Designed miniproteins, single chains, continued (5). Designs and how they scored, part 75

Each design is a single chain, and the fold is of that chain. pLDDT is the mean over its residues in the fold that is shown.

## One batch from the design tools (miniprotein)

Design m18589
Fold by ESMFold2-Fast:
Structure m18589 (fold): chain A 85 residues (1-85)
Amino acid sequence: SQMQQMIQQVQALFAQLDDRRRAAVAMALARDRASNDMSDMQTLQRMIAIAQAVLAAPAPPYDFHPATTARLVAWLDQQIQQLQS
């Protein structure tokens, strides 16, 4: 139940982000996962923290080529789908 509530919180936060901000979340999460063996719960906690930080920022931390943005957003969506399965 707590994991499902956190997934819903992640989805609600991501709905407030444009594609560039979602790409920024994806980059930060990918970096964290490359350095750490993260549980599903830790992944969700990190997604929430990064999404809140990105949402609060006046501008995205970096610009991406549209093709890179699309790939990062697709990867982030896959991460959420894997956590739901």
Scores: mean pLDDT 81

Design m18590
Fold by ESMFold2-Fast:
Structure m18590 (fold): chain A 109 residues (1-109)
Amino acid sequence: SMREVLERLRELLEEIRELVSKAVKYAESDPEKAIEYLEKAKKKVEEMIRLAEEAGLPEEVLELLREILEELERMIEGIKNKDVSLIVGSALRIIGLLEELERLLRELE
């Protein structure tokens, strides 16, 4: 049902938020662990894209999810290159995109 899909998407969104927060926490002290958290976040975004496509959600939702994937990749590259500005910038953009996605998902409930 649509309700079950939206509930699962909200669970995945919160899990992604937690993983990104952990990645920020470990980015300087343990970059390998930070990248591992972001790779897990990417898999969850890919699951969200699949669920959104199967449920026929608006293209705006899919566009936000694809932007989140791009920013997760940018954050991984920032960690690999020890680029603090890129890490912080990508993390803030991800948080903003997740907030916008949460708003859209609430409007569909």
Scores: mean pLDDT 90

Design m18591
Fold by ESMFold2-Fast:
Structure m18591 (fold): chain A 81 residues (1-81)
Amino acid sequence: PKVTITLEDGTSYEVEAKSPEEAGKKVERVSKEKLGLSERESLQVGSSAMLASAEAIRRGGSSEIEIVLEDGRKVKVKVTV
């Protein structure tokens, strides 16, 4: 699956993964290292990306999820297979 993470300011990052588990780990890392999110926020976004990746695979298409962080910022995660 291909995962796109988009922040409210329009900043986006794309990761490619072979499984939902790999998508979750890669998205957590990118959120922490590239997007400046906290450990807890990065884990939350990564877990959501894993779930969205599993749904996209199950549906044979795409899924999208919006995450609200602890400070009220929104993160959009879109997955395509």
Scores: mean pLDDT 84

Design m18592
Fold by ESMFold2-Fast:
Structure m18592 (fold): chain A 98 residues (1-98)
Amino acid sequence: VEELKENLRKEVDALAEKYGLSPEVREILHRTIDELAELAKKNKATEEQLEQLYFWARLILRVFAEKVKTLKTDEEQVRLAELFSQALLDAFRYILET
């Protein structure tokens, strides 16, 4: 779980550098990664589940970063990041808790 968290946080940092994401968006994404890691830990996720979570989270983060850069204002980027974070957490919570 800690390795997953560190690897995803590094991916967020790399995407923030590459796409010029605001510090606020970067912070929201880091918080999302931290909450995903805690959710996986709480639900005793298997190594297979952790691998799948890493694969999907990485793919989704990349798509998000590419799309968020096209938004005109920092406020719009932050709003999208918040909505994205909540949707991702809700989806994984449901999968892991079921």
Scores: mean pLDDT 75

Design m18593
Fold by ESMFold2-Fast:
Structure m18593 (fold): chain A 99 residues (1-99)
Amino acid sequence: LEEIEKTLKEISPEALEAYRELGRAVDELIQAIKDGNEEAAQKATDRVAEALRRLEQVAPKSLATSIAVGVALRIVGAGIEAGKPDLGSKLARHVLEKA
C-alpha cells in the first residue's frame, strides 16, 4: 500500500489525494462493519464507490482497477473478521458494481 502511494505521487498530486480520500472512506466502512452498524456500512460503501470513481478519473485505469479489487478484498476480510462474511461480500460486490 505504501508502494502504491509512491506510484500515485509520481502520477499526480490529484491521484495521491484521491487515493488518500479512498483510504479514509474504506477505514470508515471497515469500522462500521466491525461496529455491526449496517446503516453506516451502507452509507460508507457509497462513499467508497464514489472515491473509486474519482480515482479512476485521475489514475491509470489498470492501477485504479487493481486498487478497486484490493479494496473489495479488504471489505470481504473485514466482514469475515467481524463474523459477518455475508455482509462483507454484499458490500464488496456493491463497491465493484458502482466503480
Scores: mean pLDDT 82

Design m18594
Fold by ESMFold2-Fast:
Structure m18594 (fold): chain A 77 residues (1-77)
Amino acid sequence: GEPLPEEGLKAAEAVLKDAIARGVPAEKATGYALRAIGAAWHAKYLGKYKEGGEEMARTGEEVGSEEGARYGRELAA
Protein backbone atom coordinates (compact mmCIF):
# COMPACT_ATOMS: atom_id res chain seq x y z
CA GLY A 1 0.00 0.00 0.00
CA GLU A 2 0.97 3.63 -0.27
CA PRO A 3 3.04 4.65 2.79
CA LEU A 4 1.99 7.61 4.93
CA PRO A 5 4.50 10.39 5.54
CA GLU A 6 6.12 10.32 9.01
CA GLU A 7 4.06 13.32 10.18
CA GLY A 8 0.80 11.59 9.19
CA LEU A 9 1.75 8.41 11.05
CA LYS A 10 2.70 10.43 14.17
CA ALA A 11 -0.61 12.30 14.03
CA ALA A 12 -2.59 9.03 13.72
CA GLU A 13 -0.57 7.55 16.62
CA ALA A 14 -1.35 10.64 18.72
CA VAL A 15 -5.08 10.24 17.93
CA LEU A 16 -4.99 6.58 19.04
CA LYS A 17 -2.96 7.33 22.20
CA ASP A 18 -5.14 10.29 23.22
CA ALA A 19 -8.40 8.38 22.58
CA ILE A 20 -7.20 5.49 24.79
CA ALA A 21 -5.98 7.93 27.47
CA ARG A 22 -9.47 9.52 27.56
CA GLY A 23 -11.10 6.12 28.12
CA VAL A 24 -12.48 5.56 24.62
CA PRO A 25 -13.13 1.81 24.13
CA ALA A 26 -10.36 0.06 22.16
CA GLU A 27 -12.64 -0.76 19.19
CA LYS A 28 -13.79 2.88 18.86
CA ALA A 29 -10.26 4.25 19.49
CA THR A 30 -9.00 2.04 16.63
CA GLY A 31 -11.78 3.49 14.44
CA TYR A 32 -10.60 7.04 15.17
CA ALA A 33 -6.99 6.06 14.36
CA LEU A 34 -8.04 4.43 11.06
CA ARG A 35 -10.09 7.54 10.18
CA ALA A 36 -6.99 9.68 10.89
CA ILE A 37 -4.85 7.42 8.66
CA GLY A 38 -7.43 7.66 5.84
CA ALA A 39 -7.70 11.45 6.20
CA ALA A 40 -3.90 11.91 6.07
CA TRP A 41 -3.66 9.56 3.05
CA HIS A 42 -6.54 11.38 1.31
CA ALA A 43 -4.80 14.74 1.80
CA LYS A 44 -1.21 13.71 0.93
CA TYR A 45 -1.67 11.18 -1.89
CA LEU A 46 -4.98 12.17 -3.51
CA GLY A 47 -4.09 15.89 -3.28
CA LYS A 48 -7.32 16.69 -1.40
CA TYR A 49 -5.60 18.68 1.33
CA LYS A 50 -8.65 20.72 2.35
CA GLU A 51 -11.02 17.72 2.65
CA GLY A 52 -8.44 15.38 4.21
CA GLY A 53 -7.08 18.09 6.50
CA GLU A 54 -10.57 19.02 7.73
CA GLU A 55 -11.40 15.35 8.44
CA MET A 56 -8.07 14.92 10.26
CA ALA A 57 -8.65 18.07 12.35
CA ARG A 58 -12.20 16.95 13.23
CA THR A 59 -10.93 13.47 14.23
CA GLY A 60 -8.25 14.99 16.47
CA GLU A 61 -10.73 17.42 18.05
CA GLU A 62 -13.24 14.63 18.79
CA VAL A 63 -10.64 12.66 20.84
CA GLY A 64 -8.85 15.71 22.31
CA SER A 65 -5.65 15.08 20.33
CA GLU A 66 -4.03 18.49 19.82
CA GLU A 67 -1.30 16.97 17.59
CA GLY A 68 -3.93 15.34 15.36
CA ALA A 69 -6.09 18.48 15.23
CA ARG A 70 -3.09 20.73 14.50
CA TYR A 71 -1.81 18.47 11.69
CA GLY A 72 -5.28 18.46 10.10
CA ARG A 73 -5.51 22.26 10.28
CA GLU A 74 -2.03 22.59 8.71
CA LEU A 75 -3.00 20.23 5.85
CA ALA A 76 -6.25 22.16 5.20
CA ALA A 77 -4.53 25.58 5.16
Scores: mean pLDDT 78

Design m18595
Fold by ESMFold2-Fast:
Structure m18595 (fold): chain A 71 residues (1-71)
Amino acid sequence: SPEDLFQEARRLLEEGERLLKEDKYVEAIKAFSRAVTLLSQLPVTPEVLELRRRAFELGYEATKKLIEKEK
């Protein structure tokens, strides 16, 4: 159901944030990407847009930190 997809996206976002705090950048990026994929299957609502924005911002931060680590 749409509610199940939304809850799974929220869990993936929380998991990604945990992984990011643990400096597991690749795993964090994968979690955030999966959250965005699930959210893209839902109707455009303020709640969906807010979670999508957070996932993009955190995914970008994880990508920046990964690039910095590889230098």
Scores: mean pLDDT 86

Design m18596
Fold by ESMFold2-Fast:
Structure m18596 (fold): chain A 94 residues (1-94)
Amino acid sequence: MTFTELSLKDLANALTAGDFDDIADMIRSIDPENITDEDIEEIAKKLKEQVPVLKHESIETIKKDLKELLSLEPATRESSTLASFISFLRGILE
């Protein structure tokens, strides 16, 4: 419920507003083919620090939601939600 397709749109809108440059830089540094638990944890920490609605969530909850989000359609290279959304977020940064 927290991190879904809707949550990706909300995250993208926040990044476009220029309020979360640190999070945007973290996402930009991720290798889409080799996303690790460490990458997800660092993004979760930044989201918890900078997104007001997530300040009340645990790091573990944010990590779980991010993993679920990033795992959408992982089996298909061309239809991969993961690859498409990382590219989309990187595109928003500039």
Scores: mean pLDDT 54

Design m18597
Fold by ESMFold2-Fast:
Structure m18597 (fold): chain A 64 residues (1-64)
Amino acid sequence: SMEEVERWLKEIEEKMLDPSVSFSEQEDFFSLVVQEAGSRFDVETLREVVRRMVELINKVLKEL
């Protein structure tokens, strides 16, 4: 569960930093991660996953 979350966050970062990946493809992947987390975890854990995604996205945007 936590290992899957860490893997998803790493893939988000890699896709955001890859110039061959369009913004639409990045958005599709963000949606997929939220859907997968929502199907596997309770609301509390889903909220934590979303919080971590937002923190990562903000961090990557500051590096650009």
Scores: mean pLDDT 82

Design m18598
Fold by ESMFold2-Fast:
Structure m18598 (fold): chain A 79 residues (1-79)
Amino acid sequence: SAAAREAFRREVVRISREFLEGIDKAKTLEEMKKIADEYLARLREVARRHGLTPEQIAALEAAFQRHVDYLIEEKKKKL
């Protein structure tokens, strides 16, 4: 339903905001990798609770991993 899709998006937005705040505060590459791993784990749990299949979760994780990698590379340029 549209309401279920909106609830999923709101949780993803919240988790993504927390991820961005964590990356902004991170001082080392190791801290950034840990924050990224926690972010992707939280995304998997949210997707699972909202009824996504393992295949859909894997596709979502791969897409978000590419975005995470981009943000880490951008942050590294500012360290």
Scores: mean pLDDT 85

Design m18599
Fold by ESMFold2-Fast:
Structure m18599 (fold): chain A 94 residues (1-94)
Amino acid sequence: MKELEVAKEAIKGMKETLEQLKNGASVQTAIDKLKELKEKAEKAGASRVAEILGQTIEELEKNKDSSQEVQIAVLQRGIGALEAEALRLEKEIE
């Protein structure tokens, strides 16, 4: 239950970050927000959510000087991975 709530919060936070990036926010602002979400996931014991956020952070840092299209694609992949984890967690409580 707590892990599913954290996964849903991370999805919401990443979608919000994606919209901010599209509206001209810096990739560093996106990275900082994802680090905050990762810390929350780690504190909640949501290890897979924290792993997905960590992988997304590393990929954004690698693509810091890449086009906005590449940075958006990285965030979209991270959102997809979090949505898959949320679906897995929902099936475990049924």
Scores: mean pLDDT 84

Design m18600
Fold by ESMFold2-Fast:
Structure m18600 (fold): chain A 105 residues (1-105)
Amino acid sequence: LREEIRTMMENAKEHGKYMVELGEEVGEKAIKEYEERLAQAEAELEEARKNNDLIGELSALERMAVYYAGLAGYYEAKGDEEKAKEYEKKAEEAIERAEEVYEKI
């Protein structure tokens, strides 16, 4: 599980970097899509927790980790080191929380 999700996070980070290379309009659209998917995953996480749905909680946290990694890659390629570090930290926090939930399943 951990290795598979970390591979997806790495791929998302590279995708985020690539979106910057495709141009400013494409990059802005990609970041908006990542932000929308994060908001959806956060809502799904909250719902799963209210329903004691460990599988749903795990799924939401794994998706959040991937989306945070994508945003980190985007901001790194843009030269925004502060935002890149913030999203890298959030991605690591999300995967750590996912590992904790996985142990309960």
Scores: mean pLDDT 84

Design m18601
Fold by ESMFold2-Fast:
Structure m18601 (fold): chain A 62 residues (1-62)
Amino acid sequence: SEEVEKAKADYEKYAQTLRDLAKQGASPEEVAAARRNMVKARETYKKLEEEYKKIQDELDKL
């Protein structure tokens, strides 16, 4: 759960950075980089949530 919480916080941080860059009129390259970081963090969060479900299923079968 700690890793899931950290991944969620990272996703929220990158999403905020993307919003801030868009408001500041940052270059398309900077916005694209921030968006890639946000998408990667979101993907990591989803994968950790899936792993947490699998661990719970394995514990229930042991």
Scores: mean pLDDT 81

Design m18602
Fold by ESMFold2-Fast:
Structure m18602 (fold): chain A 76 residues (1-76)
Amino acid sequence: MTPEDVGEAAGVASRFADPEGVARAVGELLLDSGVPEELAREFEKRLKEEFEKAGKDVEKIKEATIKLTKEVLEES
């Protein structure tokens, strides 16, 4: 799974779910993909904060997800 794949999933989900739901879904997706639980939880918290700033802007949600996913994968 690439950061771009995670960003696309978040962008699609944001059309049908609220920002909190999208952040949770992305966190679960990373955990299921083998990211350590502690990193997935911290990532979910940071995504939620970014999504609160983005509101319903799908492009900002996608970009924030890609950037944070890259950071998590570089730490792993």
Scores: mean pLDDT 75

Design m18603
Fold by ESMFold2-Fast:
Structure m18603 (fold): chain A 77 residues (1-77)
Amino acid sequence: SKEELLKKIEEGVKYAEENRPELAGTVYISAARVALALGDREKAREFVEKAEQLIDEGKMSPAGREEVERLRAELEA
């Protein structure tokens, strides 16, 4: 179900934040894409905001930054 998938994504995000912070940017981007595909714009915005915070901290690759910018543009449309 949508609820079960969102729960698993949130569990994956929490795991990355706590155990694999080097993967957090990639996990946030993937989580935001899935949330958007499921129509959960509020959850997608939350993950995009977390990814943007990593950009501000210099912890995101150029390709990751471009993907986050595209996700932000989609959320503002």
Scores: mean pLDDT 86

Design m18604
Fold by ESMFold2-Fast:
Structure m18604 (fold): chain A 83 residues (1-83)
Amino acid sequence: SSAERTQLIADITEGVIEIASAVQIQLFLKQGDLQKAQQVRALRDRTIARIREIRDRYRDDPAKAQTELDAVIQQYMAEMRAI
């Protein structure tokens, strides 16, 4: 169904954000950058919340969910580069 496709796209997007954030947190922790590690955790948490909001809003529109989630990934990458 459309809802199952939207859920799958959202789950994959969440997985990508979780893995990318975990890697960056570990790199900052190894460098002793506790503040930057915390900034990555905050970015991860608000990005996951945004993914879930988009999933729920576009449950029956997987094409629009994909477009909105692609934009979320681009914003996450830009904010990650600013840390």
Scores: mean pLDDT 93

Design m18605
Fold by ESMFold2-Fast:
Structure m18605 (fold): chain A 91 residues (1-91)
Amino acid sequence: SLEERLKRMKETLERLENMSPEEKEHYEEQLKKLLEELKKAFPGKSFEEIRDLIHKQIEAALAAGEIAEEEAKMLLEFIDRVLEELKKLEE
């Protein structure tokens, strides 16, 4: 149900709230930046297509040394969860 999907999203956000303010801000800014860049580069893409593109961008950033392995893993897991919940919500 929609209520259950929102609950899972809230649980994810609550986990982020337990991070330090700097850590929380860093991951939120990285997520926003990636989503904005992907919207500009690939308008009209499905959530599945956006997910794949975000994953490729994070992997590329990791390979380029722009982000740490721990950051890449956390961003990949967080983005997957957020995009799945947004997809289900917007269906």
Scores: mean pLDDT 64

Design m18606
Fold by ESMFold2-Fast:
Structure m18606 (fold): chain A 81 residues (1-81)
Amino acid sequence: MLLSEKAKEEIKEAITSEDPFERDVGLALALIYATIALKSGDKEAMEEVKKFLEEMANDPRVAPEDRQILKEAAEKIKKAL
């Protein structure tokens, strides 16, 4: 598993934070994992990360601009599958 449950929890907590800096860190971490999954070519890792990005992109606690970036990252992974 590329993205542990602990890592998912920490990213989700950060990206839904009231602190803009914590939200930026959460988004950056999510995009780093998206990049790692894409470069790995591992379909299971790519599907796991795609699902996680899609979950956050549909969370109303995530800022609208961040949700758009997450949707685009998930779509990029989907096209590579």
Scores: mean pLDDT 84

Design m18607
Fold by ESMFold2-Fast:
Structure m18607 (fold): chain A 94 residues (1-94)
Amino acid sequence: GDAERGKELFEKYMVPYHGKDGTAKVPGVPDLSGGVKDASPEEILKNVLEGKAGGIEPRKYTKEEIFELIKNPEGTFVPDLGLSDEEIRDIVAF
């Protein structure tokens, strides 16, 4: 995974809405540090797209940027879900 890219995206777009430690600073945005221990990979991706997991705001991220975060999650708030490019693309397209 591209941890530097994921960290760059997090710091560039998310730090104004979250602390550098990933804690939620905006109501309705989840705490990024305690996350997704009991969610399925499909549920995690759905929550990410809807801005409920990982604090992603769809209006601030392109689908391509979300795809990259999910594909290369190392060092980001997104767990390594082990999904194929097609599976990620299909979920992001919704």
Scores: mean pLDDT 48

Design m18608
Fold by ESMFold2-Fast:
Parts: structure tokens; sequence; C-alpha cells
Structure m18608 (fold): chain A 87 residues (1-87)
């Protein structure tokens, strides 16, 4: 649990930094792919009966990645901080 939350926080923090430093179109594409991947993983894990807390961490990370894709870096940073606090 703490390990998964830490890794999710670190990955989202990196996406936020990408959103600040990379060209907007490139950052959006990368963040959209990350959000899609994390959403799909969370849904599969939920269907397979994995720990609900792990699924919640992945769903939060997916929302954070979507926020980066939408240019809402403040929302993404807030989600990353919430994940870091669970680590």
Amino acid sequence: MKEVAKEAAEALEELVELGKTAPPEEAKKIAEQAAKHLRGLAEKMRQEGFDPEVVEVLEKAARGAKAVAEGDLEKAEKIAKELREKA
C-alpha cells in the first residue's frame, strides 16, 4: 500500500514537471496516455478483486494525469500531495 502510493505520487510529480517544462502538445499527449493506462489498470484490478485501496490509489493517479493533460497543474499537484501523504 504505502509503496504503491509513493510510486504513484512520484510518477504524478514527474508528469506535473513535464507539464511545466515540455511543449504543451507533447505534455498533453503523454499525460492523456498515462491517464488512459492508469484508468484501464484500476478497472481491471477492481474487476479481478484486488485490494480496493490499491484501486483507489490508481484511480487518484489517473485523475491527476488527466488534470495534467487538461493543463490543470494545480489540481494535479494537489492529487500528487494526497498520494504522497498516504505513502
Scores: mean pLDDT 82

Design m18609
Fold by ESMFold2-Fast:
Structure m18609 (fold): chain A 68 residues (1-68)
Amino acid sequence: LENAAKRYRELAEQAETEAQSLKDELDINKDMTPEEKERLQKRIDSYETGAQNARDAAEALEEALKAE
């Protein structure tokens, strides 16, 4: 369980890093087409959702580990 919680924390951090990298691309590359911006936003949203889910899972496992 401890390893699972750490793994979910790692996944959340990786997803957040990927989302931030894509946000930087979106901010720097002002010449993107609307379609390219839409695709990039969907990827950002996917990583952000994944990060939130991973954080929630890690917190639940950490609480369970501390209570038991």
Scores: mean pLDDT 80

Design m18610
Fold by ESMFold2-Fast:
Structure m18610 (fold): chain A 110 residues (1-110)
Amino acid sequence: ERVRENLREAIENLKKALEKYKDKLSVTTYTAASLLIVAAEFSLEHARNEADLREALRDALGAGKLLAEALGNEELLARFEELLAELDAGADLEELAERLAELAKELAEL
């Protein structure tokens, strides 16, 4: 139920972080993060099942990981990596989406 809402909030905050930090990012990192955010948004918009939502989560987490790494925030990097591992282990989507929304907000507010 809240998976789509939390994922939308996460994507919005990842977009804010990307624009806020664009001048601190390499062209490669900016491009990679931008593509992952676009992919996550597309997957969310066209999601018909849990697998589509898992793909959106994976792409959004990937973008967050790239941004945290580029900013040198080791704590946020580790937390994004933990969520990616939990996603691959089949963790609950609602819990993952909620935690992603929290991390994306923290990233945007740095």
Scores: mean pLDDT 89

Design m18611
Fold by ESMFold2-Fast:
Structure m18611 (fold): chain A 98 residues (1-98)
Amino acid sequence: SPLEEFEEFLKELKKKLEEAIKNHDIDEVEKTTAELLEKVKEYGSKIPKEELREKTIKFFEEQKKIAEEEGNEEAVEFFDEAIKFFESEVFEDVFFNP
């Protein structure tokens, strides 16, 4: 299932992102997030848009919480902006109408 494949990708990505957050490696946080955005574009034709959006927003909310617990203010701000982007109408234009 494309949804199951996407969820498995998120689990592996979470491990990498949590390590980058703990190390205060913002370059790795940005790089890992870019990989997620590429997968969101790929799965945009395979998974219903609202389900894909909800899964991705929830993922960023979980990463923001980890960044808050680690005292990584830069990562907190980064994930807050990512959440706002995915909640915006711009998300549909960028990722589903390339």
Scores: mean pLDDT 81

Design m18612
Fold by ESMFold2-Fast:
Structure m18612 (fold): chain A 64 residues (1-64)
Amino acid sequence: MDAALAAEVRARLTPRQRRVLDAERALASDGAATNADIARRTGLSPATVSRELRRISALAREAL
């Protein structure tokens, strides 16, 4: 992902959504991040992670 686009999307997120996005990106550097891996890193449930990732994806599509 382009760094400038990533920064713009991140700026539009809630603090919880930013934690989810930051955790996903950190885990993705070592391979594919699963909702369970993000949940462990953030202390959220996998269902909450799934919902927040869906919201982040919608915002990213609007920013494009």
Scores: mean pLDDT 74

Design m18613
Fold by ESMFold2-Fast:
Structure m18613 (fold): chain A 114 residues (1-114)
Amino acid sequence: AAEAHLAAARTHLARALEAALAGRLDEAERHFAEAREHLARAAEELGFPDLAEAARAARSPGELAAVAERLAERLRRRYEETGDARFARLAAELASLAVVARELQRVLEERLAA
């Protein structure tokens, strides 16, 4: 289910952030790759194969955050069309996921500058 993939993506991004803060960059990269694949699978299950492709093509947490924000926007439109609260909840989850991905981007940039 899309919800399970978003939960997994969020968990992997949180682990990537913890690893990056600890200087474990190889571990951070592995968790980021898992988060990217889970976001792609959520997008596919929600009927957005173009955003699944964009997620898999994301080279940075910042690019992955942008994909999550675009998916959230499409789900907000789906909520406006259907009134189905599921789409509003998924959009909120994606907004939270984008915040974690942007923080991971910031930490990685600081680590590379040091």
Scores: mean pLDDT 90

Design m18614
Fold by ESMFold2-Fast:
Parts: structure tokens; sequence; C-alpha cells
Structure m18614 (fold): chain A 92 residues (1-92)
């Protein structure tokens, strides 16, 4: 689905992932029929209840076979690293 693919690529780019890495990640998700999710966490701004809800959401997604990576900082450098980790997990 080209429209959904483009939406996913643009979403990753907004999180700081380069277009090249975003395209590679999305192509691998489609090739291996796996999903991934990047959580941007600013632990200093989250309540204890929100942290618990995030932990439960991560476990739920992982149980559904979704590859989850977390960012402690919303920086392009951290986003690139998270995308590369997802790509490696998608391949094998």
Amino acid sequence: DELLRQIRIRSLQRDGVSEELAEELVDLEEKYKKKSKIFILDDSKLTEEQKKQLEEAKKYLEEKGVIVEELDKATPEAAQEAARKIIEKLKK
C-alpha cells in the first residue's frame, strides 16, 4: 500500500530518521511482514501512571510480534540509532 508506506516514511522522518533509513526500515517491515514502533520517552515529563501504561503498551506490542525500540531523547542521532537497531532485528 503505497499511501500507507509514504505515511510511515514521513512519520519516521518527523521523528528524526533520514529518508534513506526510513525507506529501508519500511521496505524491510513489508518484506518480512513485521511491524516496528519507536517510542519517544522523556522520562522527566512522564508520571508514574504514564510510565506504567507505556510499559504495558510495549509488552502488548512485543507479544503481537512488533519490534519495539525506545528513545530517551528526541534527537535525530538517537532516532537514526533506533532505526538501525530495528533494521537489524527485521533482517534476522
Scores: mean pLDDT 77

Design m18615
Fold by ESMFold2-Fast:
Structure m18615 (fold): chain A 74 residues (1-74)
Amino acid sequence: MEEREAELLAIFEEEAPRVLAYLRETRDLALLDQTIARVEGLARQAEEAGLLRTAEALRRFAEELRALREELLA
């Protein structure tokens, strides 16, 4: 799993900024809320599976999404 987790983390690091940019441009709060819930669910699943680095990355991304949500509501 170590090599696979590293590959998944690399893909995640590349894709996360694109998802944030898309949500910021569209200002789709419903999609943003759904994305937060999905990412938080994936973080819990990763932690239960012992993929702690993946879980940490997903939790950080959920925090970034929540910050964006507050930005869009201000």
Scores: mean pLDDT 80

Design m18616
Fold by ESMFold2-Fast:
Structure m18616 (fold): chain A 130 residues (1-130)
Amino acid sequence: VEEELEKAERYIEEAEEAVKRGDIITALKYLLEALDHLLEAVKNADEKSLPRLIAALERAIRVLDELAEATKNEEAKIHLLLAASHVLFAASYLRLAQQGKLPLEEAKKLAAEHLELAREHVEKALKILE
């Protein structure tokens, strides 16, 4: 978990810097890498890793929202907004587990399903913009 979170955080940071430069394609590529590592972090998450994992997911949502705002292609924008929504659902399920309102293993399964959908939408946005 710690190694996957560390990798996800590094790729999110790279995506944030690419957004600042207006390099949308590079930001999307780093975000895909981040989502892959976040997905593995979710699959291996325990109660102690939840706060850090949720924080990383929230950073990914902000990057997705900034990319959606920056893109002029309406189809790509829709995919980025859908990706942000799926990451938000993943974070929300993990928060419910953190609060003891949902079993951790169920929250991890639901969060993973939503991160896979988020990744699919980011990949579609990247293909449209390339």
Scores: mean pLDDT 91

Design m18617
Fold by ESMFold2-Fast:
Structure m18617 (fold): chain A 110 residues (1-110)
Amino acid sequence: SKKEESALASLDRNLLKPDKTDELKKAAFELLDLVNKSPYVYLMVRMREVSAKEVAKKSDGTTKSFFLALAGLFNAISKSDKDGVVKAFEEIEKLMKENKDILEKVKTNL
């Protein structure tokens, strides 16, 4: 549906933007509501989890940690685990604060 596609597109668009963490959180919580109602959303979130894990396997240091945190976010969304989503965002925000260059490193490894 348009709502499902919009939420997924918002997640993807805001994923690598440090100034868009609030938009990323909003998209993640919208997907939490949709994941139990839509097999399509569940599949798309699970595919993102697998992709993040694959990138993490090919990465080292902070880049690996960042993609593992993203995989944790997608896993929590797929399980409709609100507390897991909050925890994943805390880890992502911590990694971005401690490593201002993380987004440039992440873009280089995509």
Scores: mean pLDDT 78

Design m18618
Fold by ESMFold2-Fast:
Structure m18618 (fold): chain A 96 residues (1-96)
Amino acid sequence: MVAELMRRAGEALGLSEEEIEELERTAEELERRAPESEEAAELLRQAELTSLLVLARVVEDREAIERLLELIREDPSRFSPSLIAWVEELARKLAE
């Protein structure tokens, strides 16, 4: 769930518990609205992507890296070539 990803990303960045709780509340509201709101669904996708990038960059989280690779394979046009190359290199290093 995106709320859990945002919590983990906030913890990785050293955010306060108050800031993390606000991020979780925002994600939970977007998750409730996403089935009936295209805008909420898009914001939720952006929150997921941002949280995964933080987890991959700061703590080299394997599950976050694998999810990023999956998203890149689904629609590579949403990502810069440099970002794709970075995620693929990080995944390759962790596979050793």
Scores: mean pLDDT 81

Design m18619
Fold by ESMFold2-Fast:
Structure m18619 (fold): chain A 140 residues (1-140)
Amino acid sequence: KKEELIEKAKSEDPEVRAEALIELLRMGYYEEAYKLAKEHLDDPDPLVRATAVHVYGHALIKLGKYDEAEKVLREALTDPDPLVRAEAAHELVHIYFEKKEYDKVRQLVEELKDDPDPRVRNAVAHAVIRALAEGYNPFA
C-alpha cells in the first residue's frame, strides 16, 4: 500500500527509509516518490541522501519535470559525501541526454573530472562514454 510506504519513509531505521523511497518509485507512485525524496535530500544518513537523489531524479524524469530535477541535482553535487555527488552526477547526465543538452554533459565533465573521490570521477567517465556512443564529443 502507498500509505504504508509513506509511513516507512519516516522510520528511525535508515535502511527502512531508503527501501520505502525506492519502492514508491518501483510501484509507479512518482508524485509521492519525488516529494518524499525531496524531504530526505538532507537526511543525516548519506546512503538515504544518495537514495533520495536517485528517487528524486528518476521520478521527476518520469513526470517530465526536467528543470526542477536539474536545479536540485545541481545542489546535490556539493554534498560532502561522494556517494551523493556520484548519484547526482549520474541523474544529471540522464536528464541532459533526455533533453539533448550535450553541451551541459561536457560542462559537468569539466566540473567533476578532478573530484577527489574515484566514484564521482567514474560517474563522469561513464557520461563521456555514453556521449561518444551517441555521436557527441564532449571535448570538441
Scores: mean pLDDT 84

Design m18620
Fold by ESMFold2-Fast:
Order: C-alpha cells, then sequence, then structure tokens
Structure m18620 (fold): chain A 61 residues (1-61)
C-alpha cells in the first residue's frame, strides 16, 4: 500500500541520518522515491515530505 511505501522510506531516511547522511542525501532519497512511485497520492507525498522534514530538523543542529 501507499502507507507501507511511506513508512519504509521514512525508516530508510531515519537510518541514513543516524549514519551521518547530509540533508542533500535525504532530499535525493525523497526525490528518487517520488520519481520511482508515481502512484503515490498527493496526500501520501505530502506526508512523506512532512516526516522527512521533521527527521532533518531533529538530526541536524
Amino acid sequence: SQDEIVEEVVEEIRRLLEEGASENEVLRVFHDTLEAHPELSAEAARRLGREAGRLLREHLA
């Protein structure tokens, strides 16, 4: 489901940030996910963006 895709990508972003990934690397994962999954609804894409933004703020000083 779309929810499963969002949850999997959010967990991948979390792991990358825990491993010291940059903001640019996270944004690339986000962009690549949207290109790979054109079936994602606007709401699912917005939810992914909100979660990615939250994780970036929490991990970057």
Scores: mean pLDDT 82

Design m18621
Fold by ESMFold2-Fast:
Structure m18621 (fold): chain A 58 residues (1-58)
Amino acid sequence: MAPSPAEQQAAAAYRELVDAGLSQAQVAAMTGTSVATVSRRVALARALEAAGVAPPAP
């Protein structure tokens, strides 16, 4: 799957929130989405890092 730059940035943002010490449940509650959606976004960010793909730095 080739995620768009916007999807990569969104995935990275969710990953940063989890890395900042927030649980996936807390991120889901804050963003109005499900824990499954947060988990998929974080997993996507990790998969992109493992594949050597990094989102453009802000």
Scores: mean pLDDT 73

